# Designed miniproteins, single chains, continued (5): the designs that were tried, part 23

Each design is a single chain, and the fold is of that chain. pLDDT is the mean over its residues in the fold that is shown.

## One batch from the design tools (miniprotein)

Design m16821
Fold by ESMFold2-Fast:
Structure m16821 (fold): chain A 56 residues (1-56)
Amino acid sequence: GPQEALSEAGRRTYEALLALGYSEDEAQALTVRAAIRARGDPEAFRRLGEELVARL
């Protein structure tokens, strides 16, 4: 459902940021910021997370 899709988008963004060398605290903060911008939309969250990772 939407909650599972949101959790998956967040997990994917967080893991990608960790893979780029960000600390757990930094990855969490960046992921939360993307989640706030997505406003509960799983597709927006996935897209914003991918855009964030691509710009780093």
Scores: mean pLDDT 82

Design m16822
Fold by ESMFold2-Fast:
Structure m16822 (fold): chain A 89 residues (1-89)
Amino acid sequence: MEEAEELIREAFKALDNGDYEKAVELAQKAIELGESPEAYILLGRAYLKMGDYEKALEAFEKAVEIAKKNNDPSYKFAERLLKEVKEKL
């Protein structure tokens, strides 16, 4: 999953630079290589910044699902983001 890790790092940089469309593209490519909570969190955060609340909701729901399945403590962060997006719908 080294290639997926590189895409995730690039997606973080794109998100920080306000390039939300690029962040979506890179996060989607990372997901294609291997589903991870981090990639879905990045995807959801990019959609949230773009105002696509429904797509952000779907991405955060996937992040929570995968993190819980893997006993990954990031599920708590993903659940918080999911709650924040639900309040915007």
Scores: mean pLDDT 82

Design m16823
Fold by ESMFold2-Fast:
Formats: sequence, structure tokens, C-alpha cells
Structure m16823 (fold): chain A 99 residues (1-99)
Amino acid sequence: SKLDEVLKIINEFAKKLFEYADKVKASSRDIARLVGLILGAVGAALEGNFEEVIKYIKDAEKTLIEAIRKHVDPETAKRYEEEVKKFSEEAIKKLKEIS
């Protein structure tokens, strides 16, 4: 179903999101915020609000990029930011193709 496809995209995005959060040793506060945003995306998907799912994905991307910048050197931060932007753009593209 359309919902199953959206939930799969959210799950694949979340897996990558938390891999990067772990890699940079993000704080418990940053992890909790990312968890809240992913749960928000799931809730929006269950309500059929796919525009709101995209908003949560974008907010999670921004939150992770801020965490990366706080915890690693500028050169590593730039590389990870580019990678995070790439997988976030891929998730958003897939969501737009389904919506």
C-alpha cells in the first residue's frame, strides 16, 4: 500500500540518520530530538499527511547537521553534511513520487 511504501522510506531514512548520529557521538538530547522527529513523521504518515512527513524529514536533517557541526572537526562536518543532505534528498524524492 501507499502507507507501507511511505513507512519503508521513513525507516530507511531513520536508519541512516541514527548511523550518523552514532558516528558523531551526538548527545542524548540530540538523539531524543531526532527520535521525536521520526515518531512525528510516522504519525503524519498514519494520518495520510505526506507533506507533513516531508517537513519532519527536513527538520531531522537540520537537527542532525547541527549535531554534526557541534561534535566533529569542520572538514569531517562538511563531508558528513553532504552525505546527510544526499540521503535526505533521496528520501524526499521517493516521498514526492508516492504522494
Scores: mean pLDDT 90

Design m16824
Fold by ESMFold2-Fast:
Structure m16824 (fold): chain A 55 residues (1-55)
Amino acid sequence: MSLEELIEKAKERLKKTKEVLASTTDPVIRKVAEKEIEELEELLANPDEEKLKEL
């Protein structure tokens, strides 16, 4: 899988996680979603191919 394809998958995951955060009222799920968004945004800012493959 190319680096571009891995970045595209990470962007799709970020989009889905943001949708979960927007729709959920559960404080536990909200906390998890916020953390995942931060981790995905950091990964997209400094792409690590090995970490992207683990997604």
Scores: mean pLDDT 79

Design m16825
Fold by ESMFold2-Fast:
Structure m16825 (fold): chain A 61 residues (1-61)
Amino acid sequence: STPLERFRERTKELLKNPDLKPPDISAEERHRRVVREALEEAKKRNPKYQDWIDEEEARLE
């Protein structure tokens, strides 16, 4: 699988598990935090793919 594909799978996994995120935040804010966590994991595993990671981070801002 590609790093981008694994990032998308990880994001879906984090969104399904309420224990991984505080349930008292807004759905939009929770989604942004989940994506940021998945991006940080992707950075650690795939530092050579910084370009697409930066692009995804820009979408959150």
Scores: mean pLDDT 67

Design m16826
Fold by ESMFold2-Fast:
Structure m16826 (fold): chain A 72 residues (1-72)
Amino acid sequence: MLSEEERAQLRRDIEEAVRKARELVEEGRRDLARELLERARGLAAQARAAGLDDEAAALERAAREIEELLEE
């Protein structure tokens, strides 16, 4: 299990990644936003495998938000 500090940091990183993806899409840097989407999906799968259900759900939600921004 991740420590409480590591979980808090992961949650902050997830929130920042979604914000950054929106900025990248607004700047026309869709390739970098897609990279963040792929990273979020990978991390969500790893979190599920590790039994971090709350963190996995947050990552899955973030990935869906980034996907919607990209409209793929």
Scores: mean pLDDT 78

Design m16827
Fold by ESMFold2-Fast:
Structure m16827 (fold): chain A 68 residues (1-68)
Amino acid sequence: MEEEIEREVLSALGEIYLAIGKNDLKKGDYEGAIESFEKAIELFREAGDDEGVQTAEQYLKEAKEKLK
């Protein structure tokens, strides 16, 4: 239960950072978006949330492309 609860919290935090990154991306803050998506990826990896990692990595790639 403890390990399961920790993974749920980490996944929820990942979703929060994913949302922050999406908002930063929409307002043209590509550096802020990159930072938020990198944090989301880290949190989803700790949670074992492969779907969350994949989603955050897609947005990270988009944000990095916008900096070019």
Scores: mean pLDDT 83

Design m16828
Fold by ESMFold2-Fast:
Structure m16828 (fold): chain A 64 residues (1-64)
Amino acid sequence: MEEEAKKLLEEAKKLAEQLTDEAVRGAAMRSLEYAEELLKKGEYEEAIKIAKRVVDGLKKVLSQ
């Protein structure tokens, strides 16, 4: 689970770097910081859930 959380966080960060809207990128980065904090606390399931939500949201924004 820890490796899955890290992989999702890396993917989400790469997607966030493709955003030109600084407000949307900032919101994504804040969610990823929260997910990293959960990962540090050992809450892998919640970290994965948040990171996956960010990835899904960013993919939707980038496909528009």
Scores: mean pLDDT 79

Design m16829
Fold by ESMFold2-Fast:
Structure m16829 (fold): chain A 89 residues (1-89)
Amino acid sequence: MTVQTAISNAKEKLKLNPNDAEAWNELGGGYALLGKYDEAIKAYNKALELEPNNKSIQVSSKYNAEFAWNITGDKSVLEAVNQKIKELK
């Protein structure tokens, strides 16, 4: 599956159910891979707000944010994701 296909699939799921936390998490991952970090942060924040105790979402959002940091040198996505997880404890 291409990144664009994953984003389109996530958007379609959200059109049917806007509270689908996994779809928001998938959307965040897709945007992060495209270098759209502001959109990635917003999508991850929404996923974490919907299911604050979902370890899979917490782990995948942090992993993708760390990947973005390693590629760009910009910690903003990782800092935003870590802060959001901390706020939801």
Scores: mean pLDDT 78

Design m16830
Fold by ESMFold2-Fast:
Structure m16830 (fold): chain A 58 residues (1-58)
Amino acid sequence: KDLEENITVGQATARASSRIKASPEDIAYAAKKVMEELEGASLEEKTKAVEELLKKLK
């Protein structure tokens, strides 16, 4: 698998979780969804998507 995609999603989830309090399970779920749906998207787009998913889960 593309290591760059994993790194980008990791950075996006770290940024989003520093702003929005979420459980590790919710963070893992959001990261998985963003990896599946936004492959190749920018860090900014992935960060916004993680934030939106975390808000929906809370």
Scores: mean pLDDT 76

Design m16831
Fold by ESMFold2-Fast:
Structure m16831 (fold): chain A 54 residues (1-54)
Amino acid sequence: SSAREKEIRELRRKIRAYEEAIRYGEEGLLSADDVEEYRRKLAEARERLAALEA
């Protein structure tokens, strides 16, 4: 379905963005609180993607 395909593309984009943000945070460019927020969002996005690909 077109809607599912769009959501999968958006989730993959978000996952890449969150992974990049976490990487920059580990280099001291973001606060620890921001890094933890991105880790939570990354886990949620990965879980949603896995459900859509099931």
Scores: mean pLDDT 86

Design m16832
Fold by ESMFold2-Fast:
Structure m16832 (fold): chain A 68 residues (1-68)
Amino acid sequence: SLLDELEALLAELRALAAALGTPGARQVVDMAEGFLANVRAGRLSEENVRAGIAVLRALLDVLRRDLA
């Protein structure tokens, strides 16, 4: 499900943010947690959830590059 995909993505974002230790990485995690809370509350359309997941995946790729 989209929720399972988002929860898995957030877990990976948390792990990378912990490894990087930067304020920017922490902010990405905080934003992703807020997004997940809005998804769970049913405040977003499926289209908006998919778009948000795509943005978070792009941010994950940036954080992976910064760690490598």
Scores: mean pLDDT 84

Design m16833
Fold by ESMFold2-Fast:
Structure m16833 (fold): chain A 67 residues (1-67)
Amino acid sequence: GEVEEKLRELEESGALTPEEIEELRRLIAQRDAEGVERLGLRLYLAGRFTPEQMAVFGRLARAVEAL
């Protein structure tokens, strides 16, 4: 599904550490769209996202909200 596709894109991009990927997987399993958005905001404010990675993360957050 779209969630799995976008998560794989983020894993392959190297934007997230293994620990952050594990946190993200946990939030997705709990359907915690707000938690996903908070994680994304934290990483964005830390300057860790390219514009392309920000777009992928935003789409992931919307896909989780739609679950």
Scores: mean pLDDT 81

Design m16834
Fold by ESMFold2-Fast:
Parts: sequence; structure tokens; C-alpha cells
Structure m16834 (fold): chain A 69 residues (1-69)
Amino acid sequence: SEAEELEKEWNELSEEDREAILNLLKLEIAKRAGDGKAVEEYEKKLKENPPSEKAKELYERLVARYLEV
């Protein structure tokens, strides 16, 4: 299943990439909430710890499956 594939890919990521995905999620939540200060904070964190291409791809798949409801 896609959920099993996502779990496998998540477990293959570095801790830094997992933190970057968490920051991407928090940024998306802040944007949807209209919290400009939180948006600025998480954009700064993503500049300091940018996600890898694998982390970006996994995040996009997670958003499409779980956050577009």
C-alpha cells in the first residue's frame, strides 16, 4: 500500500530530514492559520535545515494523502 511505502521512505530518512519534514508541516499549518509570525519562524528553520529532495518528495506525498481533506 502507499501508506507502507511512505512508512518505509520515512524510516530511510536522516533525523535532519525528518525534522525538516516536521518544519514543512508546521509551516503549512501556520500558513493555513494565517499566523505570519509562525510562518516566518518555520521558514527560517527550513533555511537552516533545508529538506533533501527525498524529504521534499515524501512531504508532497504526505500532504496529498493526509492534508488535502
Scores: mean pLDDT 80

Design m16835
Fold by ESMFold2-Fast:
Structure m16835 (fold): chain A 55 residues (1-55)
Amino acid sequence: SKQEELQRLAELIEQVLEAYAKGDRKKIEEIIASATPEQKEILLSLVKNIEFAEA
């Protein structure tokens, strides 16, 4: 269902944000590598936006 897909995406976003806060780049790469193509696009966009905001 769409709700289950959104819940899973929210969990992946949270995991990426936690890994980023800890400076764990390897963990971020592992999370993204395990995601679906649609999820990868969203997660990669998120990471790039965070990096741009902190630059």
Scores: mean pLDDT 80

Design m16836
Fold by ESMFold2-Fast:
Structure m16836 (fold): chain A 71 residues (1-71)
Amino acid sequence: SPEEEAQALLDKGREALAAGDLDTAERYFMQVLLKYPDSPLVPEALRGLGEVARQRGDEARAQAYFDSAAK
């Protein structure tokens, strides 16, 4: 199902983030947004993108993603 596919992408993004692979994590989280924009998992993918941005030192981008996730 689309929800199972979105969950799998989110899980892969989180796994990459835990491994410190920020480029891979960003790609998977972005795929949730691009392929499944209406998924209830979009806020979690946005939080993942915020964490990627924060770990890259881009605090402004991180805050924008976290703010988007809270809506």
Scores: mean pLDDT 90

Design m16837
Fold by ESMFold2-Fast:
Structure m16837 (fold): chain A 68 residues (1-68)
Amino acid sequence: LKSQIDALIEQIKAKVEELKKKKEELKKALEAGDKKEAEKLQKEIDKLEEEIKKLVKELDALKAQLSA
């Protein structure tokens, strides 16, 4: 159980770092007026945010099991 919690924490960290990089890329695309690249990056950001939300919910559920 602890190993599953540790694995989820690492997955969340990795996706949060990826999200930060894509948000920076989106800012640059918007500053450059590259609408196509900005739309692509926004879709990727939305997917990462949804994945992070799901992993956080799984982490909370596993922590509850560990505390029981």
Scores: mean pLDDT 82

Design m16838
Fold by ESMFold2-Fast:
Structure m16838 (fold): chain A 82 residues (1-82)
Amino acid sequence: VSQEQLDAEVEVALHEIRGAVAKLAAERSTDPEEKAKFYREAAEHYERGAQVAEQAGLPQSVVDRLRKAAEEYRKKAEELEK
């Protein structure tokens, strides 16, 4: 494992943590507008994590998992905007 790969893995992990924090904030909010905002923030962090993973050549399974999470939280935000 190269230092560049380790640095990318750390950056991805930080995006996953930030996404998880935003998700938790959304789950704890009762206001639909606030929930949608936090779900969008979670989706954005997971998408950025996926971009870092893809650019660094991390396994496709990691990229796919992060993009799936981003899409799921984006859809949750859209559902709340009804």
Scores: mean pLDDT 86

Design m16839
Fold by ESMFold2-Fast:
Parts: sequence; C-alpha cells; structure tokens
Structure m16839 (fold): chain A 65 residues (1-65)
Amino acid sequence: SSSFFEKGREHYANLSEERKAVLDEIAEELRRIGDGVQAYVDALKAGASREEASAEGAKYGMKPL
C-alpha cells in the first residue's frame, strides 16, 4: 500500500546525509541492473539472438548471459 512507501520515505528523510548518499548509489545501481535485464528480455521476445540480447543488456552494464 501507499502507507508502506510513505513510511519508507519518512525513514529515508531521517537518515544521515552519508547514509542517504549510499542508499541513492545502491538504488541507482539496482535501477541500471533492472533496465539491463529488461532490455535483454525484451530483445529475446522480439526475436533477437542471445548475443544480440546480451549486447542490449550490456548498454546498462549487464554481464553476458
């Protein structure tokens, strides 16, 4: 529910500046990983080869599968 995310935002707002920076970096890295995996899957669904799909994922830093 939205209440869960509201509590998360409140917790984040009360963290030290250093901890916020670390979490922001982790969130950005996870977002990039997710984007790479999604690009890989989407390419495969579109009929791309495994090598072509890996190249799409690599644009986001994904290792070849």
Scores: mean pLDDT 75

Design m16840
Fold by ESMFold2-Fast:
Structure m16840 (fold): chain A 88 residues (1-88)
Amino acid sequence: MEVLKESAERTQELEKKLEKAVEEGDLEKTKELAKEALKLSEEIKKKAKELKDKISPTVYSAIALLGVGAYSSAMVYLKKTEKLEKEK
């Protein structure tokens, strides 16, 4: 599954980078990575829609969940960085 594998790998790589940036207190890098995760969620959503008739319902659901996960993570980190910037 090309889209699922590619999306999972990109999501995992972004999560590792986000965790490291947050742990190091790098607000700018965390914000940039969160925006990248938001873009990834849109790409995943678009690819899932394009492939919905060519893939199994189970795979479609898995890809859709990856997109929702990336979006949720991006929104959480963006809100956290905004609050931290106001406190500093």
Scores: mean pLDDT 71

Design m16841
Fold by ESMFold2-Fast:
Structure m16841 (fold): chain A 64 residues (1-64)
Amino acid sequence: SVKDKALAAIDYLVARGEISPAFAEALKKVILKSDDKSVEIFMDSLLGHVSPASQAAIRELFAS
């Protein structure tokens, strides 16, 4: 699902050290409370603030 992919993307960003575990937990709570379209918009916004390598990996995850 879109939410499962978003949660996996957040865990990936923590593993890469691009976001803190505390920030990731706050983001996961927002994702779980949001509809799928809001999650997609939110993730597109978040990708603008992470490395190009992470952007590519997460976009590939959402295309699968």
Scores: mean pLDDT 83

Design m16842
Fold by ESMFold2-Fast:
Structure m16842 (fold): chain A 62 residues (1-62)
Amino acid sequence: DIERTLRELQEVQEVVREARRLAEEGDYEKAIELLREAIKRSRDPLGKMALEAELERVEKAK
């Protein structure tokens, strides 16, 4: 279902933006927790890959 997939990708993009904001503010642990919870909820492989890539970036930044 493409509509469901597009909606999930939009939600993933919002989570990635929020995680980046938290990391820029120095809240690395909050950013990591947000990304881990989003990965746990994600069922779309593309969305999951995007979240995992952002988690890797945040973990390397701290």
Scores: mean pLDDT 79

Design m16843
Fold by ESMFold2-Fast:
Structure m16843 (fold): chain A 59 residues (1-59)
Amino acid sequence: SEIEEVKERIEKLQEESDKLSEEAKKKGKYSHEEIMEESRLTLEIMLLFVERKVLEKLS
């Protein structure tokens, strides 16, 4: 279902976000590029959560 597809996409992006956070933590500092990349992933994840909520309401 579309809801299951959105859930899988959220999981993949969360994994990418976690990996970036771990890399930044190992360095002991965040670069501008790392902050922007993490921000983009966060926004994509938020949008997918909204999409999931809409699909659930329409079901």
Scores: mean pLDDT 81

Design m16844
Fold by ESMFold2-Fast:
Structure m16844 (fold): chain A 84 residues (1-84)
Amino acid sequence: ALPGLLKDAIEALKAGNEREATILFTAASLVAVGEMLERPDLEETLRKILELIQEAMRAYDNGDVETAIKLLEEARKLAEEAGL
């Protein structure tokens, strides 16, 4: 589930596991895109989740791990509230 992937990505970032974090970011993005096709009723929410994941990846690439974690926690909250 998308919330689980986002939780695992946050834990990977906190642990300093760069390779695992990158894999989980990619997996979460692909799942979010897939869910947009299956859940058109959640398109706006999924678009916001995808945007937050993309911003988190950018922050992480720039060395801003704290911002990346905050953005992923926001994405996870939206995913949980949407029942994803």
Scores: mean pLDDT 84

Design m16845
Fold by ESMFold2-Fast:
Structure m16845 (fold): chain A 116 residues (1-116)
Amino acid sequence: APSLEEVREALERRVEELRRRELARAVAEHGLSPEQARRVEEAVRRLAERLIEVALEELEAGASLEEIGRRMQELLEREVRRLTEELGLSPEQAGIVRGIGNNLLGEILHLLGEIR
């Protein structure tokens, strides 16, 4: 089985690749200004870091994929609310961050499911 450090590195690489693609897509689809794109990017980056940390903490604790998914979903809703207030995101921008966050959460669970 891979070490927790190898799992962290794999998650960080996959999440960064997906984050970059999803942000570029959101900027194009929603016509975000450079300033708006930077705020969304900062929110998604912070959210991604917290999702990976919670996933690894739960994995080390021996949690099931269902339990890891539940904990990440709870974190996502709390962090999107907090980041919306802290970064002054519009409702549309908050929706973009939540959408990207859900895709990152799904990718993390998929990768963890491949680990035996």
Scores: mean pLDDT 88

Design m16846
Fold by ESMFold2-Fast:
Structure m16846 (fold): chain A 92 residues (1-92)
Amino acid sequence: GDASLELARNLMRMAVAEGGTVRVEAEGDRATIVASGLSVPQLIGFTLQAIGLQLDGHEVTPSIEGDTLTLVLRGLSPEQRAELQALAAALA
């Protein structure tokens, strides 16, 4: 399902809307989304959504450091990775 991609897109858009920054790194079947400048409620909300997707069998790993949330997505097609990179560039 597209649930992990939709979570990633929502995280990226929210971070930029709050005056934060987004970086996307793609390697093999993985994309790493690094979103900085998030509020505490947003950090917790997105982390809980990612954990919910992990419990439902999606390959999504969240980690928090300060005001930064990192999502690692796996099992992505080249087109899905390119879409996330294009979104990051458009939001810059």
Scores: mean pLDDT 85

Design m16847
Fold by ESMFold2-Fast:
Structure m16847 (fold): chain A 58 residues (1-58)
Amino acid sequence: SEVRKKLLRAIGEVLRGIGDVLDAELSGDEEALREAERRLEEARERYREALKEYEEAT
C-alpha cells in the first residue's frame, strides 16, 4: 500500500530527526541544535499528514 509506505518513510524521518537533535545536544552546538529541531518539526508535520492519509485509507 502506497499510504503505508509513505507512513513508514515518515516514521523513519522522525526517528532520524530525533537522533540528529540528540547528537546536537551532545555536541553543545546551539546552531546545529536549532537546525536539527527545525528539521524534526518538518518531519513531524509530514508524519501527521501521512498518518491521517493512512487512517482514512484503513
Scores: mean pLDDT 87

Design m16849
Fold by ESMFold2-Fast:
Order: sequence, then C-alpha cells, then structure tokens
Structure m16849 (fold): chain A 72 residues (1-72)
Amino acid sequence: VSEEELENEITESLALMYINLARKLIEKGDLESARELAEKAEELAKQIKDEKLRKEVLEEVERVRKEIEEAE
C-alpha cells in the first residue's frame, strides 16, 4: 500500500464517519450540528486524490445535505 493509497483510505473513512454522524443528528433534529459535520465531510472529500473515490464521497455529502434541507 502506497502512502497515497493509505491517505485516501483514511480520508474516505473519516469523511464517511462524519456523514453517518450527520445522519444520526438529522434523526435527532439537530440540523445545525448535522450541517457542520456535512461541511467537514465535504472538506475531507475534496482532499481525496482518487477522482472516482472523491466523486463517490462528494455525492454522499450531497445526499446528506438534501436530507437536511428536507428536514427543515
């Protein structure tokens, strides 16, 4: 495993953790904290150097943002 591959895997995992936590906060009605976590996930996703993986994570960020909008 290269340094870049490891960095991509760690960054993806962290971004997905924030996305999952944001969804739990939506369920609890804490939309403000959910938005903050979605923003953190987006910033992490932008750091992913693999184009396909970056796109997939960013699409998941967009899904959670829509969930927040629908909950408002």
Scores: mean pLDDT 84

Design m16850
Fold by ESMFold2-Fast:
Formats: sequence, structure tokens, C-alpha cells
Structure m16850 (fold): chain A 68 residues (1-68)
Amino acid sequence: AEALAEEYRRRTEEALIAAGASPELARLVGEILRQDMLRLAAEGASLEEIREFGERAARNAVASVRAA
């Protein structure tokens, strides 16, 4: 779970910067996503559920930046 959360944190941070977010905002959003994914793992979510959550949350974050 930790490796998956870290992978999505890194990918989301990169995607947000590419979409025009500041490095500070990208880092903050990526860290929130990582923490939310780790919380789901602690609550007993499967790796597949955690991945699906990460994919959706990352897409929503990028869409929000692009709409700004």
C-alpha cells in the first residue's frame, strides 16, 4: 500500500505541475492523496480499491487545475 500511495503521489504531483499548478500546490495535493490512500489501506481496503481511488482522485485534481 505504501509503495502504491507513493507512486500515485509522485505521478499526481508531476501531472499537476504539467497542468499549471505551482510546485507548492502540487506537493500539497500529492501528499493529501498519499495520506488518503494510506488511510484506506489502514481501514482494510484492497490494493485494487486503493488504486481505483488514487486514479479518480488524481484525475479530479488535474481537472480542477485545468479549469482554474
Scores: mean pLDDT 83

Design m16851
Fold by ESMFold2-Fast:
Structure m16851 (fold): chain A 68 residues (1-68)
Amino acid sequence: SSAEEKAEEIVREAEERLAKAKSLEELYQVVTEASKRLNELPLPESVKEKFERRLLAAFLRQARKLEE
């Protein structure tokens, strides 16, 4: 569906931004914006959960790098 394609675009863009984020503040801003956009899409909860899990994984990966 077009909504699922849009969700993929949102998450991919967020993953790229998260990988380049230099602070926890930037990480929270990116994930909050992406999660909000994702939740505005007309998608089943199960599909939204899959995309939210991808956002969380990218967030945690970059957050661990910034804990140095």
Scores: mean pLDDT 86

Design m16852
Fold by ESMFold2-Fast:
Structure m16852 (fold): chain A 82 residues (1-82)
Amino acid sequence: MEEIEKRIKELEKEIEKDPNNVQAWFELGREYLRLGEYEKAVEYYEKVLKIDPNSKVAWIELARAYRKLGKFDEAEKYYKKA
């Protein structure tokens, strides 16, 4: 848990330095998913898709986050795009 919080701070610094760092946005989404903050994970994966709209991995993780939120129909749509 504490390790995740440290990683989030590190990634936030990377984004501050380069807001187009798609990998940092993706990893932020993944860390928030691990923390159970699914709505925030969705927000960060959406930022990944804004920079790279063909990111198959972001579609899969976005679907996972929606499933965790109980939005199963939304999750299914994103899995099919992946």
Scores: mean pLDDT 81

Design m16853
Fold by ESMFold2-Fast:
Structure m16853 (fold): chain A 66 residues (1-66)
Amino acid sequence: MEELKREIQELKKRAEELKKKGYTSVADNVLKLIEEAEQALERGDVEKAKFYIEEAKNLIDYAEKL
């Protein structure tokens, strides 16, 4: 649980940096995935939260290579 919360905070920070660089559409998509992960954790659905965190990580890693 604590590890997933830390990953979420790091992904939020990375998404905000993308937004500052002008990649607003990608950053907004990452933030939506993070919001879904947070909602899943609130419900105790750890597997769903991990899924959304993985999707957000893949998207932001791709965007950072541009």
Scores: mean pLDDT 82

Design m16854
Fold by ESMFold2-Fast:
Structure m16854 (fold): chain A 70 residues (1-70)
Amino acid sequence: MIEEKAERVKKKILELKDEKITSQQVGEIALESGFSEEEAELIRQTAEQIGDPLTKEQAILAVDIAAEQL
């Protein structure tokens, strides 16, 4: 389900050693977490609208916003 995939993405983001993440990395993590290419692209675009690069908190917000639209 979308919620389980979104939780997996957020967990991976929190586990990253870098304090900043790119919108491209958020999209790649979404693909690795089981989202389709179209769904991952929406998540990447949502992240890019918030910032690029973004903080882990901003990246988590982007995932939550995109997941509500899926």
Scores: mean pLDDT 83

Design m16855
Fold by ESMFold2-Fast:
Structure m16855 (fold): chain A 70 residues (1-70)
Amino acid sequence: MEEAVEKLAEALRKHPRFAGLTDEQLRDVARYLLELVEKGVSVEELAKRLGIDPETARELYELAREALKS
């Protein structure tokens, strides 16, 4: 789990929507995303919970799934 959190946080750091977040905040967002994806939350529900558009939510969902495979 720790490696998945770090991998996702690194990907989020490069994303313009998360520019200006601290490393600690990026890790918190990464951990939350991983929890939601593991629970089987849909892309639409992820968008609602994060307050983001469905397109960005789908992108983040793919990044989280990829991080979980590590």
Scores: mean pLDDT 79

Design m16856
Fold by ESMFold2-Fast:
Structure m16856 (fold): chain A 66 residues (1-66)
Amino acid sequence: MSREEIRAELDLLGVPETLSQSQAIAVISYLTGVPRAEVSKLLKDKGLPERISQEQLIDVIEELLK
């Protein structure tokens, strides 16, 4: 998916400007097919805060879809 397609999917899912790590993990797992446990580890390894911006969410999804 392109960055624009990811944004469209997030909008359809009603994703807010900022979301919790648990919400982000669920969304990333749904869109990428990566298991939630692996997504959770990735977010912790990257040092992302508890409140994740939509832009940070898009960056992670784009990386996982390479």
Scores: mean pLDDT 82

Design m16857
Fold by ESMFold2-Fast:
Structure m16857 (fold): chain A 83 residues (1-83)
Amino acid sequence: MKIPINVREAIEALRRALEAGDYERAARAAEDLARGLEEAIRRGEEVPVDEVLEAAERAAASPDPRVKEAGERVLRLAEEYKR
């Protein structure tokens, strides 16, 4: 089944893509992170929430609208997890 490892891998992929300015890859990584985070939250699995928030904030600040929208979705999910 899908496991929390996907969240960690997605965070690293998103960070690297944002650092490289590769917005197409960053958008895909942010969408993967959102899907992995939703699954982990649904299952009550542990999430590295501080790292997720850091990556999501960087994505939400992106000039690319696809990366921004995906980052904002991840940010919203991470905030709900902390509640």
Scores: mean pLDDT 78

Design m16858
Fold by ESMFold2-Fast:
Structure m16858 (fold): chain A 99 residues (1-99)
Amino acid sequence: AAELAAATKDPDPAVRERAVIKAGKLEDKEAALDVLEAALKDPDPRVRETAVLQLASLAKSEDPAVRERAIAALEAAKKDPDPRVAAVAEAALEWVRAS
């Protein structure tokens, strides 16, 4: 929700990372995707890595629209400038496709 979206803009990356984890657990999966897609643009690679892990869970959603958005976001994360974030995104896509 709006309060969670505000927390993702906190100056402390630890606060933003916790907000990203909470976003991945939202019942409203469209709201979760909005927060997680924004978190992929976060300046801290640890926050972006956490967003990738939450998106991997949404890529297994029963809702095809949620799955398609999450997979598209993971594909974009493969181009991340941080090689660890890019590698985690690739591993997440392999895991989703293998399941």
Scores: mean pLDDT 83

